# Designed miniproteins, single chains, continued (4): the designs that were tried, part 31

Each design is a single chain, and the fold is of that chain. pLDDT is the mean over its residues in the fold that is shown.

## One batch from the design tools (miniprotein)

Design m13051
Fold by ESMFold2-Fast:
Structure m13051 (fold): chain A 107 residues (1-107)
Amino acid sequence: SYYHREAVRLARLLGVPDSQLEQLSDAELIAVTSGTRPLSSKNQAIVQRALREAMQRGKDLPATVLVGRLLALQSDLTEALNLAEALAVPDAAVEAAVQELLDVTLR
């Protein structure tokens, strides 16, 4: 239930129909939503770039608050990009989702 709800949240962020989640086994859904599956080099670079941008934008936040937000952003990005890889989501949709996560994290 939790893994399915998380996958649906991420699918909507990526602009992917919920029906495409049926392509994934329960084990794949768990691996994707746990953030433990290794990302491609391309998507690892996207995570690192987004974290650097978040550090720059959040520089005036207290250090403890900024660290907490960066950890949350890293987790959300890792899960979203894992799902994007599993479902072969287009680059434009991935870029839009990364930007939305970055903006939500720093509001």
Scores: mean pLDDT 82

Design m13052
Fold by ESMFold2-Fast:
Parts: structure tokens; C-alpha cells; sequence
Structure m13052 (fold): chain A 72 residues (1-72)
């Protein structure tokens, strides 16, 4: 529950990142590490999907989720 505030803050930063099309690797690394600890790949897949739609990448949420589950 305590991570909820940090997660919401990161989500908001990610939303602004998606709007501007800019981002810092450090912000992404922190977000990824937090998700990895929770193994909440479904939530991560949703954000990656939003980014993909923003940049016009031809990917689906299911494809992203599968890639994350494989890790490599």
C-alpha cells in the first residue's frame, strides 16, 4: 500500500513523458525496477502499450505482455 503513492507519481510522470515524447533512462529504470519487484507485468504492459500507440509502433498489449513474461 505504501508503494501506491510512489507508483501513482511514476504513472503521472510516465503520462507526461508520453505526452511530450521525452524521457530519461533513470525514470524508466526506476519504474521497471519497481514493477520487476512486484512482477506486475500486466500493469507494465499497459504503459508500454500506451507508449507504442503514441509513437505508432505496430504492437498489441498481448504481444508486449508475452515479451515481458519471457524477459528475453
Amino acid sequence: MKEKEEYEKLKKEMEELLENGEGDAEVFNKFLELVEKREDYETLAEFVYKLAKKTGEPVSKEEILEALLKRR
Scores: mean pLDDT 68

Design m13053
Fold by ESMFold2-Fast:
Structure m13053 (fold): chain A 71 residues (1-71)
Amino acid sequence: MDEEIERLRQAAIDAAKAGNVDEAMELVKRLIELGQEKADQLRAEGKHDEARQVAIRTVADAIRIVGLILD
């Protein structure tokens, strides 16, 4: 899952920089879904601080990628 999240993040950044808005938005959506799933798994394991960090990073990544699209 971590490697998949990293691949999606990089793909979304690359798509945004290339001006592929629709692809970048779809990749951001998938990134948010996987980040939420990972945070939920960590929370179920009692790893609340790690879950919070995953959620924060996911939101930060989404904001960054949307910012690249809007430029």
Scores: mean pLDDT 83

Design m13054
Fold by ESMFold2-Fast:
Order: C-alpha cells, then structure tokens, then sequence
Structure m13054 (fold): chain A 92 residues (1-92)
C-alpha cells in the first residue's frame, strides 16, 4: 500500500466522529498522524483532540513534530492549537 493511500485515509478520518477518528489514528504510525494534522490545519477541535490522544498513547511522536503541528493549527484554528499544547505538556 502506498503512503498516499494512508494519507487519504487520514484525511477521511478528519471528517469522522471523534471515536471513529481515534480508532483510525490509533491504527496508524505517529508519523502518519502528525503528517495528517500538518496537511489539514483547519481540522475540527474534536478531531485534533482524537489525533493528539492517539499520538500520546503511541509514545513515538517527537516534541518538535508536535510543535510544528501546533503552529500550523494556530494560523487556521486557534482552538485546535490549545489541544496540541496540552498534548505537548503531557509528553514532557
């Protein structure tokens, strides 16, 4: 399966309910989840929270990558940026 197929699934997850989005992201790598968030900075707050929770649970995401996602979110969705701030604090 190509990485483009995985990104398409991540983009579809962004429009799903929080529970469904969480299960989809939980099945993905931390890199794929972070990539989906960076490519879609205008995601709903609840979708961003589900993705952040999956990233924290994976234990494999870098703080630098989460900070990049947070800065992109702040430009387009300040509420989502707050969720990412909480995720960064939990990883410290």
Amino acid sequence: MKKKELRKKANEAASKSVDETYEIFKSMSAEEIAQALIENPGLPVETVKAAADALIESGKVSLELLEQVREQARKYNPEAAKILDEAIEKLK
Scores: mean pLDDT 68

Design m13055
Fold by ESMFold2-Fast:
Structure m13055 (fold): chain A 66 residues (1-66)
Amino acid sequence: MATKHVARALRLEAQGKLEEALQEYIEALKLDPNHAYIDFMTRWRIEELRKIDPVLADRLEEELKK
């Protein structure tokens, strides 16, 4: 369920684990690709990650497209 992945992502963000949180958001989008809020949050967090680790951000963006 997309809801479970969103809940995990929010907990990971609270712990400062942005990369792990993004993986959970991507899984939520795979289950519900039309969820505007998750799509917005995932894109925004990938752009924030790109400032720190552009290689990982590119890989996560590519995973989102699959």
Scores: mean pLDDT 75

Design m13056
Fold by ESMFold2-Fast:
Structure m13056 (fold): chain A 75 residues (1-75)
Amino acid sequence: MSPLQQEAIAILQKTTDKILSSISNEETKARIQKVLDEKIAELKATEIKSPLEAAKFMMRALGELEDILIESRRK
């Protein structure tokens, strides 16, 4: 695993932890955690050759987390 992959995983985990700390709904937390686990697995399986590739992956992952937060708003 490259240093770029390790840094991307660390940033993704840190950002998701901040999101999870703001959520009280247990089901929404479980959905976000599932997507995070899936994205970390994809990142570990992906050959990251440049910081730009890492940034593109992070942007896509964060977009999926944002979609879950939007969809959870049903009140």
Scores: mean pLDDT 76

Design m13057
Fold by ESMFold2-Fast:
Structure m13057 (fold): chain A 100 residues (1-100)
Amino acid sequence: SALSLIQNIASELRREIEDMVKNNSSVEEFEKALDGFLAHATALLSEHLPPELAAAVVALLKELVGRLKELKRTLDNEEFLKEAHRLIDEFTARARAVLA
């Protein structure tokens, strides 16, 4: 269930990013949506994982969200999507390693 939770969080983030790019969302709308996502995902992780594992995964998620915000300010939508997908895959791999 912990691995399924990480996969669901990653899939939700990917869908939200794709939706915001499709809708031509502003940087400000994007950052607000990522903050909302981070709060929601943090609550889910804290509810379903032991505190130490939740803290470790939340730290990785905060790093991911920060990097996504920086990239959205600097890249066009096509380059942003490619890099965002790579970063989400990297987060998923690192989170799985924490849960092993």
Scores: mean pLDDT 88

Design m13058
Fold by ESMFold2-Fast:
Structure m13058 (fold): chain A 111 residues (1-111)
Amino acid sequence: SATEARIEALRARILELLREIAKLILSNPKATEEEKNEAARLLEEFAGLVAEMVAAVRAGDFARAEELREEARKVLEKLIELVEKVDPEVGKEVRKLAEEIEKLLDEIIAL
């Protein structure tokens, strides 16, 4: 359906933005191995929550989708705070990418 095609396009864009965030933190020489492992953990958790949110939207479970979106927002904020502590300049870039991800999540929920 047109709705399914739109969901997949929005999800693909979110995953591309997450890959950009991953590159910025996981290759950062200022980050310790522990900080990189925590960032990878938060990125994986966020991607899982987005997948569950998309499944809820496909099922027509708006209440569940909104709960998952709020959980995803909290995980994304933890990731931003981690990056800002490691490298404040890269943290600003990650925050901008996260703002774009939040807009895309809002578009998926509105479908």
Scores: mean pLDDT 90

Design m13059
Fold by ESMFold2-Fast:
Structure m13059 (fold): chain A 69 residues (1-69)
Amino acid sequence: MATEDQREEALKGADGAYEKAIQYAKEGNVLEATRFAVAAAILYASAGEPDKAREAIRKVDKLQKEAEK
């Protein structure tokens, strides 16, 4: 299992990536939004937060759909 230090680093990284994913999704930049959403999901999952990983993907997908049409 990951150490507490590794978990804390992963959560901070995931939060940062998630914020960028949301911003890019709102801008309609699908490629960058997807890249950061995947990074956030991987980091949340690595930190033992699969529910947060799932929520990050869902929110970015919803914003991408809204920006597309």
Scores: mean pLDDT 77

Design m13060
Fold by ESMFold2-Fast:
Order: structure tokens, then sequence, then C-alpha cells
Structure m13060 (fold): chain A 89 residues (1-89)
């Protein structure tokens, strides 16, 4: 996933690369804020993952491969985090 994102980014023009990095950084900030202000981490992660899955489908329909790849990376990260949280009692 990260390798695919890096490959697509490398094939993009400088403006697209800058836009993708800015979006990535903004998405990281929003996720961190949501988790830091959460009263239920498992529920918050599940909701974030569902929202990103919907946005990923929209990016795919629009043919924005770079944006879709960014969402894929974060969805996988949230899925890993959710699995770890759900393993705790």
Amino acid sequence: LVAEYQRLLAQSDPATQARARAFRDELITEIVKALANSDDLIETVKKLKEELLEKRRQAEREGDRVLAAIYDVFIEALDTLLTAYEAEK
C-alpha cells in the first residue's frame, strides 16, 4: 500500500505531489484530534474507518488513484489499530 502510493506519487506532477502531501498531513491531524478527544477509542476508530472507506470509493469513482491510495494506507492503519484494541478486554 505505501509502496503503491509512493509509486503513484512519483509518477505525478509537482502540483499533484504537493496537494497529495498536504491532504495526507491534514488527514493525519484530523485522525489524531478525533482519537485524542474520544471517549470510546474502538467506536471512534470504527467510525473513522467507515468514513474513509466511503471517501475511498468516491475517489475511485472519480479516477483519483493517488487520493484512493492515500485512503488505502490510512484505512489499513486504522484496521490494524482496531484489531489491536478489540484484542484487549
Scores: mean pLDDT 79

Design m13061
Fold by ESMFold2-Fast:
Structure m13061 (fold): chain A 105 residues (1-105)
Amino acid sequence: AEAKATDPPVLSASWEDDGRTVLVVEANLAPGERAELSLELKTRSEEAEITLNILEDTRHVATARKTLRLGETGTVTAESADGSVLTLTVTVVPGDPEWAESMAA
């Protein structure tokens, strides 16, 4: 039994928490890939500005920016230097998730 432990993909995300907005992030990374993500959330106008920075070994290699409305799901895509594509699905939900369930028609 020879099992070489391959390092799992590592996703580090940081964002400003206003205590009222929930940010949901899903990422597709290949095994062994490492990405550090910086998310900036600005909610003053019922819109959130999402800034994605991809870092490889502390080097900044890609930036993607997208503006989303509250309750909107958006996809942010950035390509790394080796041609690997990182896709994030981001949803910005106001405050309590129960309010989103109550809005189902």
Scores: mean pLDDT 57

Design m13062
Fold by ESMFold2-Fast:
Structure m13062 (fold): chain A 91 residues (1-91)
Amino acid sequence: NRDEELRRWAQEFVNLPPLDLEEVLEGMIEFARFLGREDAVERLERLLEKYRRGESEFEPEELETVERALIAINALASGLIDAEEARELIK
């Protein structure tokens, strides 16, 4: 059951101790990949690479991708949305 597995993953993610940005981005990449959002995966992987290179200039669209992923993960963990709705929320 894909929706149940993804919801379980999201619940585990939101209950982790405070993560650094690299760990958060890695989790978001896994989430986007699970949802089949290859465009979001590519954007998040580029942002992760920028972060690992010590680059400080992040585009508004990159930050929006992170924000939407976080909203989707939290909503899914809370049972407010399903995987299809989560897929539509991420950019």
Scores: mean pLDDT 78

Design m13063
Fold by ESMFold2-Fast:
Structure m13063 (fold): chain A 80 residues (1-80)
Amino acid sequence: DTPEVVTGPLTPEVRQVLREAIADDPDAERLRAHLDRAETVTLVRFPDGTGLAILTDSEGNRAGVGLDAEQSQRLLEAIR
């Protein structure tokens, strides 16, 4: 019932998982620019396994990346 929330730094492994998730997004170019500037990621996993990755930069600017259940699991494993 409660979403699982995990926050971590953008390691090279985490960045790779996010780049792969972003590649299929209609707004991929804008989201890649946010990922390049981001310092942290917050994964919100929903009870159905889907998720939302929130990219946050040093100035507090945020961008969201929608994740299916498989992408959400890969990101959770990369954050650890």
Scores: mean pLDDT 82

Design m13064
Fold by ESMFold2-Fast:
Structure m13064 (fold): chain A 83 residues (1-83)
Amino acid sequence: MAIIRIEAEHENGEKVAKELEERLKKIPGVLHVDVGVEYNEETGKYIISIIIVAEESLAEKVAEEAKKIVEELGGEIKSIEVS
């Protein structure tokens, strides 16, 4: 199994986190999704932390689709890590 970690910023964290969880769990090869949201008072933006557990053979494809979904929902990706 592979673990994909994505950090993103968004202006509307709670609504986006729910939509992210819903869309990300539908990607073929996804086994588990956790989405965390933390408000940053200094920037006025939300930090969205995404952890995806994926099938190892599909990890790169899952990471690419996850990136597209985050960006489509208006998230600004800060980091992506696959392990």
Scores: mean pLDDT 84

Design m13065
Fold by ESMFold2-Fast:
Parts: structure tokens; sequence; C-alpha cells
Structure m13065 (fold): chain A 77 residues (1-77)
């Protein structure tokens, strides 16, 4: 649904903005992934978002860039 996708996109954007606070960023990424799992077109993106959470501790700049890109993709759904 559009409403679930928009909420997931907001969490992805907040994760990108919170990259300096790893715990908060991971919380937002997990919330986005859980929301994406509820829509059929979002299931592949949910798996990718969970992988971004793993990347965040090693390369927060790339993780933030990916989260922003995924937010834009999810808003387009």
Amino acid sequence: SKEVADEAARHLQRAAESAGDVEKAIEHLNKAADLLDKIPEGKFLAESVRKIAELLKEDPETAARLARGYADAVRAM
C-alpha cells in the first residue's frame, strides 16, 4: 500500500540522517524493512535494507547514501 511505502521511506530517510548515531539508524532501518515486508513489491527491498544495517558500522557514509536512494525508490512505489 502507498501509506506503508511512504512510512518505510520516512524511516529510510531518518536512518540516513542518523548515520552518526548507529543505534538510532539501525532502529530506523529495521522499522523500514519490517514495513516493506508487509507489501509484496517491497520484500526484495526489505532484504536489501537489512544488509544496509550491517554495512552501517563499517561504512556509514555508503550506508547513508544507499538508505537515501532506497527512500526515493520506495516513495516511487
Scores: mean pLDDT 83

Design m13066
Fold by ESMFold2-Fast:
Structure m13066 (fold): chain A 71 residues (1-71)
Amino acid sequence: STLSFEQLYSMLHFLGVDLSREQMQAAFNKFDKDGDGKLTREELEELKKAADKDGDGSLSLNELVAYFKSQ
């Protein structure tokens, strides 16, 4: 299974997260190694690890949002 940019963007918007398309695109492209506009399971796991600043093995929505905003 893969996750598209539009699916991730729509999900975050549905959850009430105010993120610019440009911030998400920059972060997404960093992990989209194939450049196909989709994240594989492996690429998603790398994104989760990069966003998990506490290193506790859990990823909060706040950590994910902070990561995207830092791009």
Scores: mean pLDDT 71

Design m13067
Fold by ESMFold2-Fast:
Structure m13067 (fold): chain A 87 residues (1-87)
Amino acid sequence: DIDKLSQEIADKIVKAAKEKVKKGDIESATSTVSKLILATISKDKKEAIELFSDAYTSIAADELSKGASEKDIRAKIASLIKSFLLS
């Protein structure tokens, strides 16, 4: 079930993002964008998934630090992961 898998991956990303916020470990937008580009062009599926997860963990951490809703961020990431898995 791709919907369930996407939700489980989103939950893990949000959990990692919350830990980054607690540590004050907020990455630059340039670093995040670079990881997304590399994920898109990577021929290694495992590497692509790792880069994608790292990038969205950083995006989630930044949005959470700015007061975004955890529920909204989780839903958005789940949707993006589902799109990636269906590609």
Scores: mean pLDDT 76

Design m13068
Fold by ESMFold2-Fast:
Structure m13068 (fold): chain A 100 residues (1-100)
Amino acid sequence: MADEVDEKALELVKAGKAEEAVELVLEYLKEQGKELSELEKRALLELAKALAAMYAGDEEAFREHARRYVGLLLELGLLADEAEGEARIAAGLAAMEAAK
C-alpha cells in the first residue's frame, strides 16, 4: 500500500528534495488517519535531509542532519542512548563510502 509513496519519496530524496519528500509522506500518513507530533515531523525532515546528503555524497551535511535526527529520536524515546545514535551515523557514513 505504501510502496508507491515510498518510491516517490525516495526519488525526491535522491533529487535533493527532502522537504517535498516529507510533505508527500505526511499527506499519505494523514490519509491513513496517522497524525505526527511536531517533534516526529522534525525527525522525519532531518532524516530526509540526511538521506539526501548521503545520496549526494555530502558527508558533512549527512553528519549534521543525522545528528539532529538522532537528538530528536532521543527526545521521542525511540533510541536507547546517544551511543546507539552515533553507531547508526557511523553505519550511514560506511554505506556512503561503500557506494563510491
Scores: mean pLDDT 78

Design m13069
Fold by ESMFold2-Fast:
Structure m13069 (fold): chain A 97 residues (1-97)
Amino acid sequence: MSKEELEAEIKAAMAMIYLSVLKRYPNQTPEEVKRGIKLAEEAAEALEKAGLKEEAARLLEAAIETLKSVLPTLSEEAKEEAEKKIKEFEKRLEEIK
């Protein structure tokens, strides 16, 4: 494993832990949801750059599932942003396949 792959895997692990917590506690603030989105985006990008496309796909799937689960608890502004990110992640997933 290269240093780039290792760093991408660490970012992915952190993002997955964060997404798992958000899914478990869906009453989190819009700020925590935005943070989860940012971590997932950065981790997916790092995984793709490292050539770990299957892992990037799994991370995007987890992010989509988590965002969909918390969507009903969000303010309208945060909901619109989350819905936009879900569509972006779904498109990215299709490009990886």
Scores: mean pLDDT 80

Design m13070
Fold by ESMFold2-Fast:
Structure m13070 (fold): chain A 85 residues (1-85)
Amino acid sequence: MSEIVIEVSDDEENIEKARKIVEEFAKEKGALKVEYLESNNIFRITLPVSEEEARKMAEELRKRLEKAGVEVKGIAVLSGEAVEA
């Protein structure tokens, strides 16, 4: 599995728009888990896919967020398959 990590601007409207897009994207892609870290304005999406596939999905998600006027500060992909070893 893999995790997509997205940091957005600390603006209430920006966060609300990002949340809706992230939740819709996660549901569409069959995400196992979605978390919002309020202290850092970070969304984490856990997906049952490889790191390579998650990177493609992360790029798609970034484009969706930017098209909706969401200010994205950063995006990263982490492989979850090695995290417990």
Scores: mean pLDDT 79

Design m13071
Fold by ESMFold2-Fast:
Structure m13071 (fold): chain A 57 residues (1-57)
Amino acid sequence: MKASPLKPIGSLESEDEPVGSRLGGSLTLSLKEQMERNKKLLEEEGKLYGGTIAPPG
């Protein structure tokens, strides 16, 4: 077979992502909680690094 790359461009955004269609399944819950935790950590770091003010001490 000849490599026929069919990359979907414009479908990787959260726009078409699962929104209210993946409530069932314990796995989905675990993934969501992990993602939320990761986002929280990132936001916390963003806040720490944000403010454009260097760490005073």
Scores: mean pLDDT 56

Design m13072
Fold by ESMFold2-Fast:
Structure m13072 (fold): chain A 86 residues (1-86)
Amino acid sequence: SRKEELLATAEEMIAWLKSVMPSLSPEVQRAVEKLIEQIKEAIRLTEAGELSEEEFAEALVRAQEILKKIATEEGLDPSLVPEVKV
């Protein structure tokens, strides 16, 4: 289902952030820890029925843009960032 695909994408985003974390500066690591918690909260609210699939998809698209920016600024490959499927 669309919801299952979005949840899988969110978990892939968390996994990518955790995998790159050791390569980042301490300041960026703190920002990434906060972003992981925000993605986890969006997953929780979606599973609780407090976020619609549309709102969750929009939140993940915003997260995708932030992850690509972090990748580019930190010298990582932005093409490896998990993407929301249309």
Scores: mean pLDDT 86

Design m13073
Fold by ESMFold2-Fast:
Structure m13073 (fold): chain A 82 residues (1-82)
Amino acid sequence: KDEASKKVTEGTRAAAAGPADVNLDYMRKYGYRGTGDTLAVAGGAALAWEEKKKNPELTDEEVEKLADKLTEELIEARRKAL
């Protein structure tokens, strides 16, 4: 129960910390594939962006793959938290 809530909170924090323009740019540039779960997609992209900021050696391709994984994980966490 707590793990699902923590994942949703972290995704929401990341999405809120970044401006809407940054989230939209990453959703389009780094593999936006969401269908109806916009907050999870924005959170996943924002978390991947934070990871690239901490590790600039990450390529754009790796950031896109990370964003996809984090988005999928956030969608599952949101379903479990609801």
Scores: mean pLDDT 63

Design m13074
Fold by ESMFold2-Fast:
Structure m13074 (fold): chain A 83 residues (1-83)
Amino acid sequence: SEVEKLVEEARKKLDELIASSTDPELQAILREVKARFDELAKRAKTPEQVKELIDATNIILQMKIDMVKNKMSKEEVVKKYSL
């Protein structure tokens, strides 16, 4: 199905990011983000829902990188991503 293809493509991209990273903190973030994606992907029923999940996953990944690697405060992240 189109849903299964989109989920598999997203998983493959996340796995490639994990495999290419040598930074343990970044690997931990990527694994957490992938686990969240995998859990939520089970609930997706349409290609549009998977695309929305991919977009949300990219935002969460960037937020976690900004907090952990770029040392942004929780307040700065909230302002940047309009949470």
Scores: mean pLDDT 84

Design m13075
Fold by ESMFold2-Fast:
Structure m13075 (fold): chain A 87 residues (1-87)
Amino acid sequence: MIEEQVAEAEKLAAESGDQSLLDLAQQSAELARLAERAYERGSITPEERDRIIDLYISILNRERPASRAEAEEAVNNFLKAIEKAHA
């Protein structure tokens, strides 16, 4: 289950002593939980959409500059995938 994978990732990050890795694990965990909830419901709220975009931009900016437009495109593709799965 996603919660087991999240717990393992957070544990490994904490054991590394690297705060940036722990922050990444926590942000990725929140994104995964929001995505799972949206998938189960077949929909997402405007507040959840904005939070997913913010988390995605934060994660991407750790490796490279990311635009809000890029994050919005990724979220829109995710929403289309959810709708297709529930059709």
Scores: mean pLDDT 73

Design m13076
Fold by ESMFold2-Fast:
Structure m13076 (fold): chain A 78 residues (1-78)
Amino acid sequence: LKQQIQELLAQLKSLLDQLIGKIDDPVSQQMVSNSWNQQIAQMQKEIDNSTTDDQLQQLQKQVQYQKSVIQQMLSYME
């Protein structure tokens, strides 16, 4: 389960890099980048510290949800 969540987190990071790359304003780009880097670091810490299947399943749902949100944002920008 941790490996599946790590893969989802990697996919989320890739999508975030694409989204951040589409921001033309340097200040906005920095703010968005900083916010998401903090959130990804928190998710990674939660993955590392999770010891039960229930915790991992809930984290998997959270990462999947964030991935869907970023994918939706990217679709609106095209």
Scores: mean pLDDT 77

Design m13077
Fold by ESMFold2-Fast:
Structure m13077 (fold): chain A 125 residues (1-125)
Amino acid sequence: SMARLERIRQLMAAALDELLADPAFDPFRELPDGEALGVDFSAVISEPMSLGKIRAALESGEITSLAEFLERILLLVQNALLAHPDDSPLVAAAGRMLDAALAFLEARATPEEREEVRNSFFVPI
């Protein structure tokens, strides 16, 4: 229903606002400046992602489900793992960001919405 879609949109927007308000996640706010770092990120990272890019996709209607929203956050974590050593503070921060998003959604979602979140990570193989 339209009411359910609007509720899910509001949940995603609120979760994103909470992530953007946390200074610990500032490194993920904008796309990495590869030119300033002297590295070709396009050679390592096939799909750059940021919290700002997720916001733009949510506002444009490219993200319409909790699963799609979490896929973008998980992509941020995967990109951090590809670009940095496993013991990097940035990898740890990316993991905490995913945990914060999941905790926010679990606390505020309906049982059906929580099942959608669970199913986004547990596809039957």
Scores: mean pLDDT 77

Design m13078
Fold by ESMFold2-Fast:
Structure m13078 (fold): chain A 80 residues (1-80)
Amino acid sequence: MREELKKLALEMLKEETGDSFELIDVSITETTSRRTGDRLLSVVVTGRSDNGKEYTATVSARLRDGEWVLVSQRLTSRDL
């Protein structure tokens, strides 16, 4: 699942930039809900484009009944 979420985040950057970006950072966080026991996996990928912008793609999935379910996708940008 970690590699699938990372690939999805990278695809979001590729679609937005036309595959013209420098990979700056990849952060992977896994947490477990003490209430439900559900695992939450979050991947944050940051890339800089040749268009003068920095993009951050955040993708999160939750483990339910033995299957990972995508719960959020977010792409943000800022001008450099």
Scores: mean pLDDT 80

Design m13079
Fold by ESMFold2-Fast:
Structure m13079 (fold): chain A 70 residues (1-70)
Amino acid sequence: SHMERQAMENATKAAIDNAKQDTDLAVSTLKNAGRVLSNEDAVKIAEEVAKAVPESKKGFLKVAKEFKKK
């Protein structure tokens, strides 16, 4: 649980930093990581990036919606 929480925090920070550099590439990267992450974790990361990087909001909320359906 502690290690999972730390891994999620690190993944979220990395995703936010990626989105600040290139939003489209960051969206693609999270979709690919979703093959390893749980759907719930992928949704949480996508929603946090959408909140932290407003210019990425449309792309990341779409990713969150896709993972919520799976």
Scores: mean pLDDT 74

Design m13080
Fold by ESMFold2-Fast:
Structure m13080 (fold): chain A 64 residues (1-64)
Amino acid sequence: SAATKLKLLAAQIAIANGNDDTALALASAILAADPANTDTINQIIAAAEILGKADLAAQLAAMQ
């Protein structure tokens, strides 16, 4: 959905800006709307990994 795509973009921007709590909140909101949406969460995890944020990537993975 458009709402999910906007939350994905917002989460990726939050990670790039060091707003890890915002990224976690957006990932939680995506999963609350659709618990099966692992593909979108995996894209957020990939952004955290690319930026070297291993702890954030692990927290996001644990939400699945």
Scores: mean pLDDT 84

Design m13081
Fold by ESMFold2-Fast:
Structure m13081 (fold): chain A 100 residues (1-100)
Amino acid sequence: GLELARRAIDEAIRLLRQAARVARAQGNDKLAFEIEVAIGLLGIALGVAELTGDARFGLEQALRVLEKLREEARAAGDDETVRLIDEAIEVVRAALEELE
């Protein structure tokens, strides 16, 4: 459970770091900052999951953060950043399904 959540959230963070680089390369500093905040929130979600033993809670919180970030990236018109966030969402969703 927890090892699955850790791997999924770490992979989502890796994808978000790529997304932040894309946003900066396109001159969208606001979106890059929002992505960095999301990375911090994913780290907090993982930390709470590890402290409580609740892998599902950590993954569900990560998913909420990513879904909000996707809306912000779509509003910015950055299709490549949206693609990377969608990949991060699929990683977290797959991990949630595996917890059954």
Scores: mean pLDDT 89

Design m13082
Fold by ESMFold2-Fast:
Structure m13082 (fold): chain A 79 residues (1-79)
Amino acid sequence: SMAEELRRAGEEAARGIVEAARRGEPNTVIGDIARQASALVPEHAEEIDNAAVRLIATGTVEAAEEAARLIVRALEESA
């Protein structure tokens, strides 16, 4: 299902977001996956979208870790 595919992609994105930020390379593709996650879990959409925007803009490890946490929580709640 799309939700299961997004879960896998979201989990990979969460790890990749943090790793990319630690390398100093914010990944806009991963930010797009975070925004896709917000579309499947509307109750978390604003939080995930705001975190993705901040990650794309700042590229900080802290922003990456926050985006990763929100994605993982949203996927767990959507399952």
Scores: mean pLDDT 67

Design m13083
Fold by ESMFold2-Fast:
Structure m13083 (fold): chain A 75 residues (1-75)
Amino acid sequence: SKMIEVRKEINELFIKAREEALAYQAQGDKEKALQVMIEAYEKILKKLEKEGADQEEIDAVQLQLKSLKKELENI
C-alpha cells in the first residue's frame, strides 16, 4: 500500500530528527533542537498533504508544529 510506504518514510524522518534534536539538547542547544523538530514536522506535513493522508493525521501534525513554534518563540 502507498500509505504504508508513506508512513514508513514519515517514521524514518521523525526518528532521524529526534536523534539529531536529542544531540543538540545534550549540548544545551534547545533552540537548535526545536528548529530540527520544526523542520522535520514541516517535511512530514508536506508528505501527508501530497499523498492525501487522513485529515486527522494532518491536523495532529499541524497542532504539533504550532506547539513547537510557540515554544521556540518563548526562548
Scores: mean pLDDT 86

Design m13084
Fold by ESMFold2-Fast:
Structure m13084 (fold): chain A 88 residues (1-88)
Amino acid sequence: PASEEEKKEILREQLYEITKEYPPEEWSIPELSAKLVLETTGDEEAAELAYRTGNGALALARHYARRGELDEEELALLARMEALLAAQ
């Protein structure tokens, strides 16, 4: 399994690409998002958020934010992602 450092790097890359290139409507399907978050974190609440929003990257980012594990750059990317979803 991926280390916590590897998971954070993957998340950072996913957040960057999603917020840069894709409108919120084109982000991950609910079922796939929930599966990926659950497999990555074991966090059922994060997986439920991914299912509800269709956004695994958002759910994964909130999981790490709740743990205090995101740096300033990652928190800024999460804030941008949440702002894009709120603007729909």
Scores: mean pLDDT 65

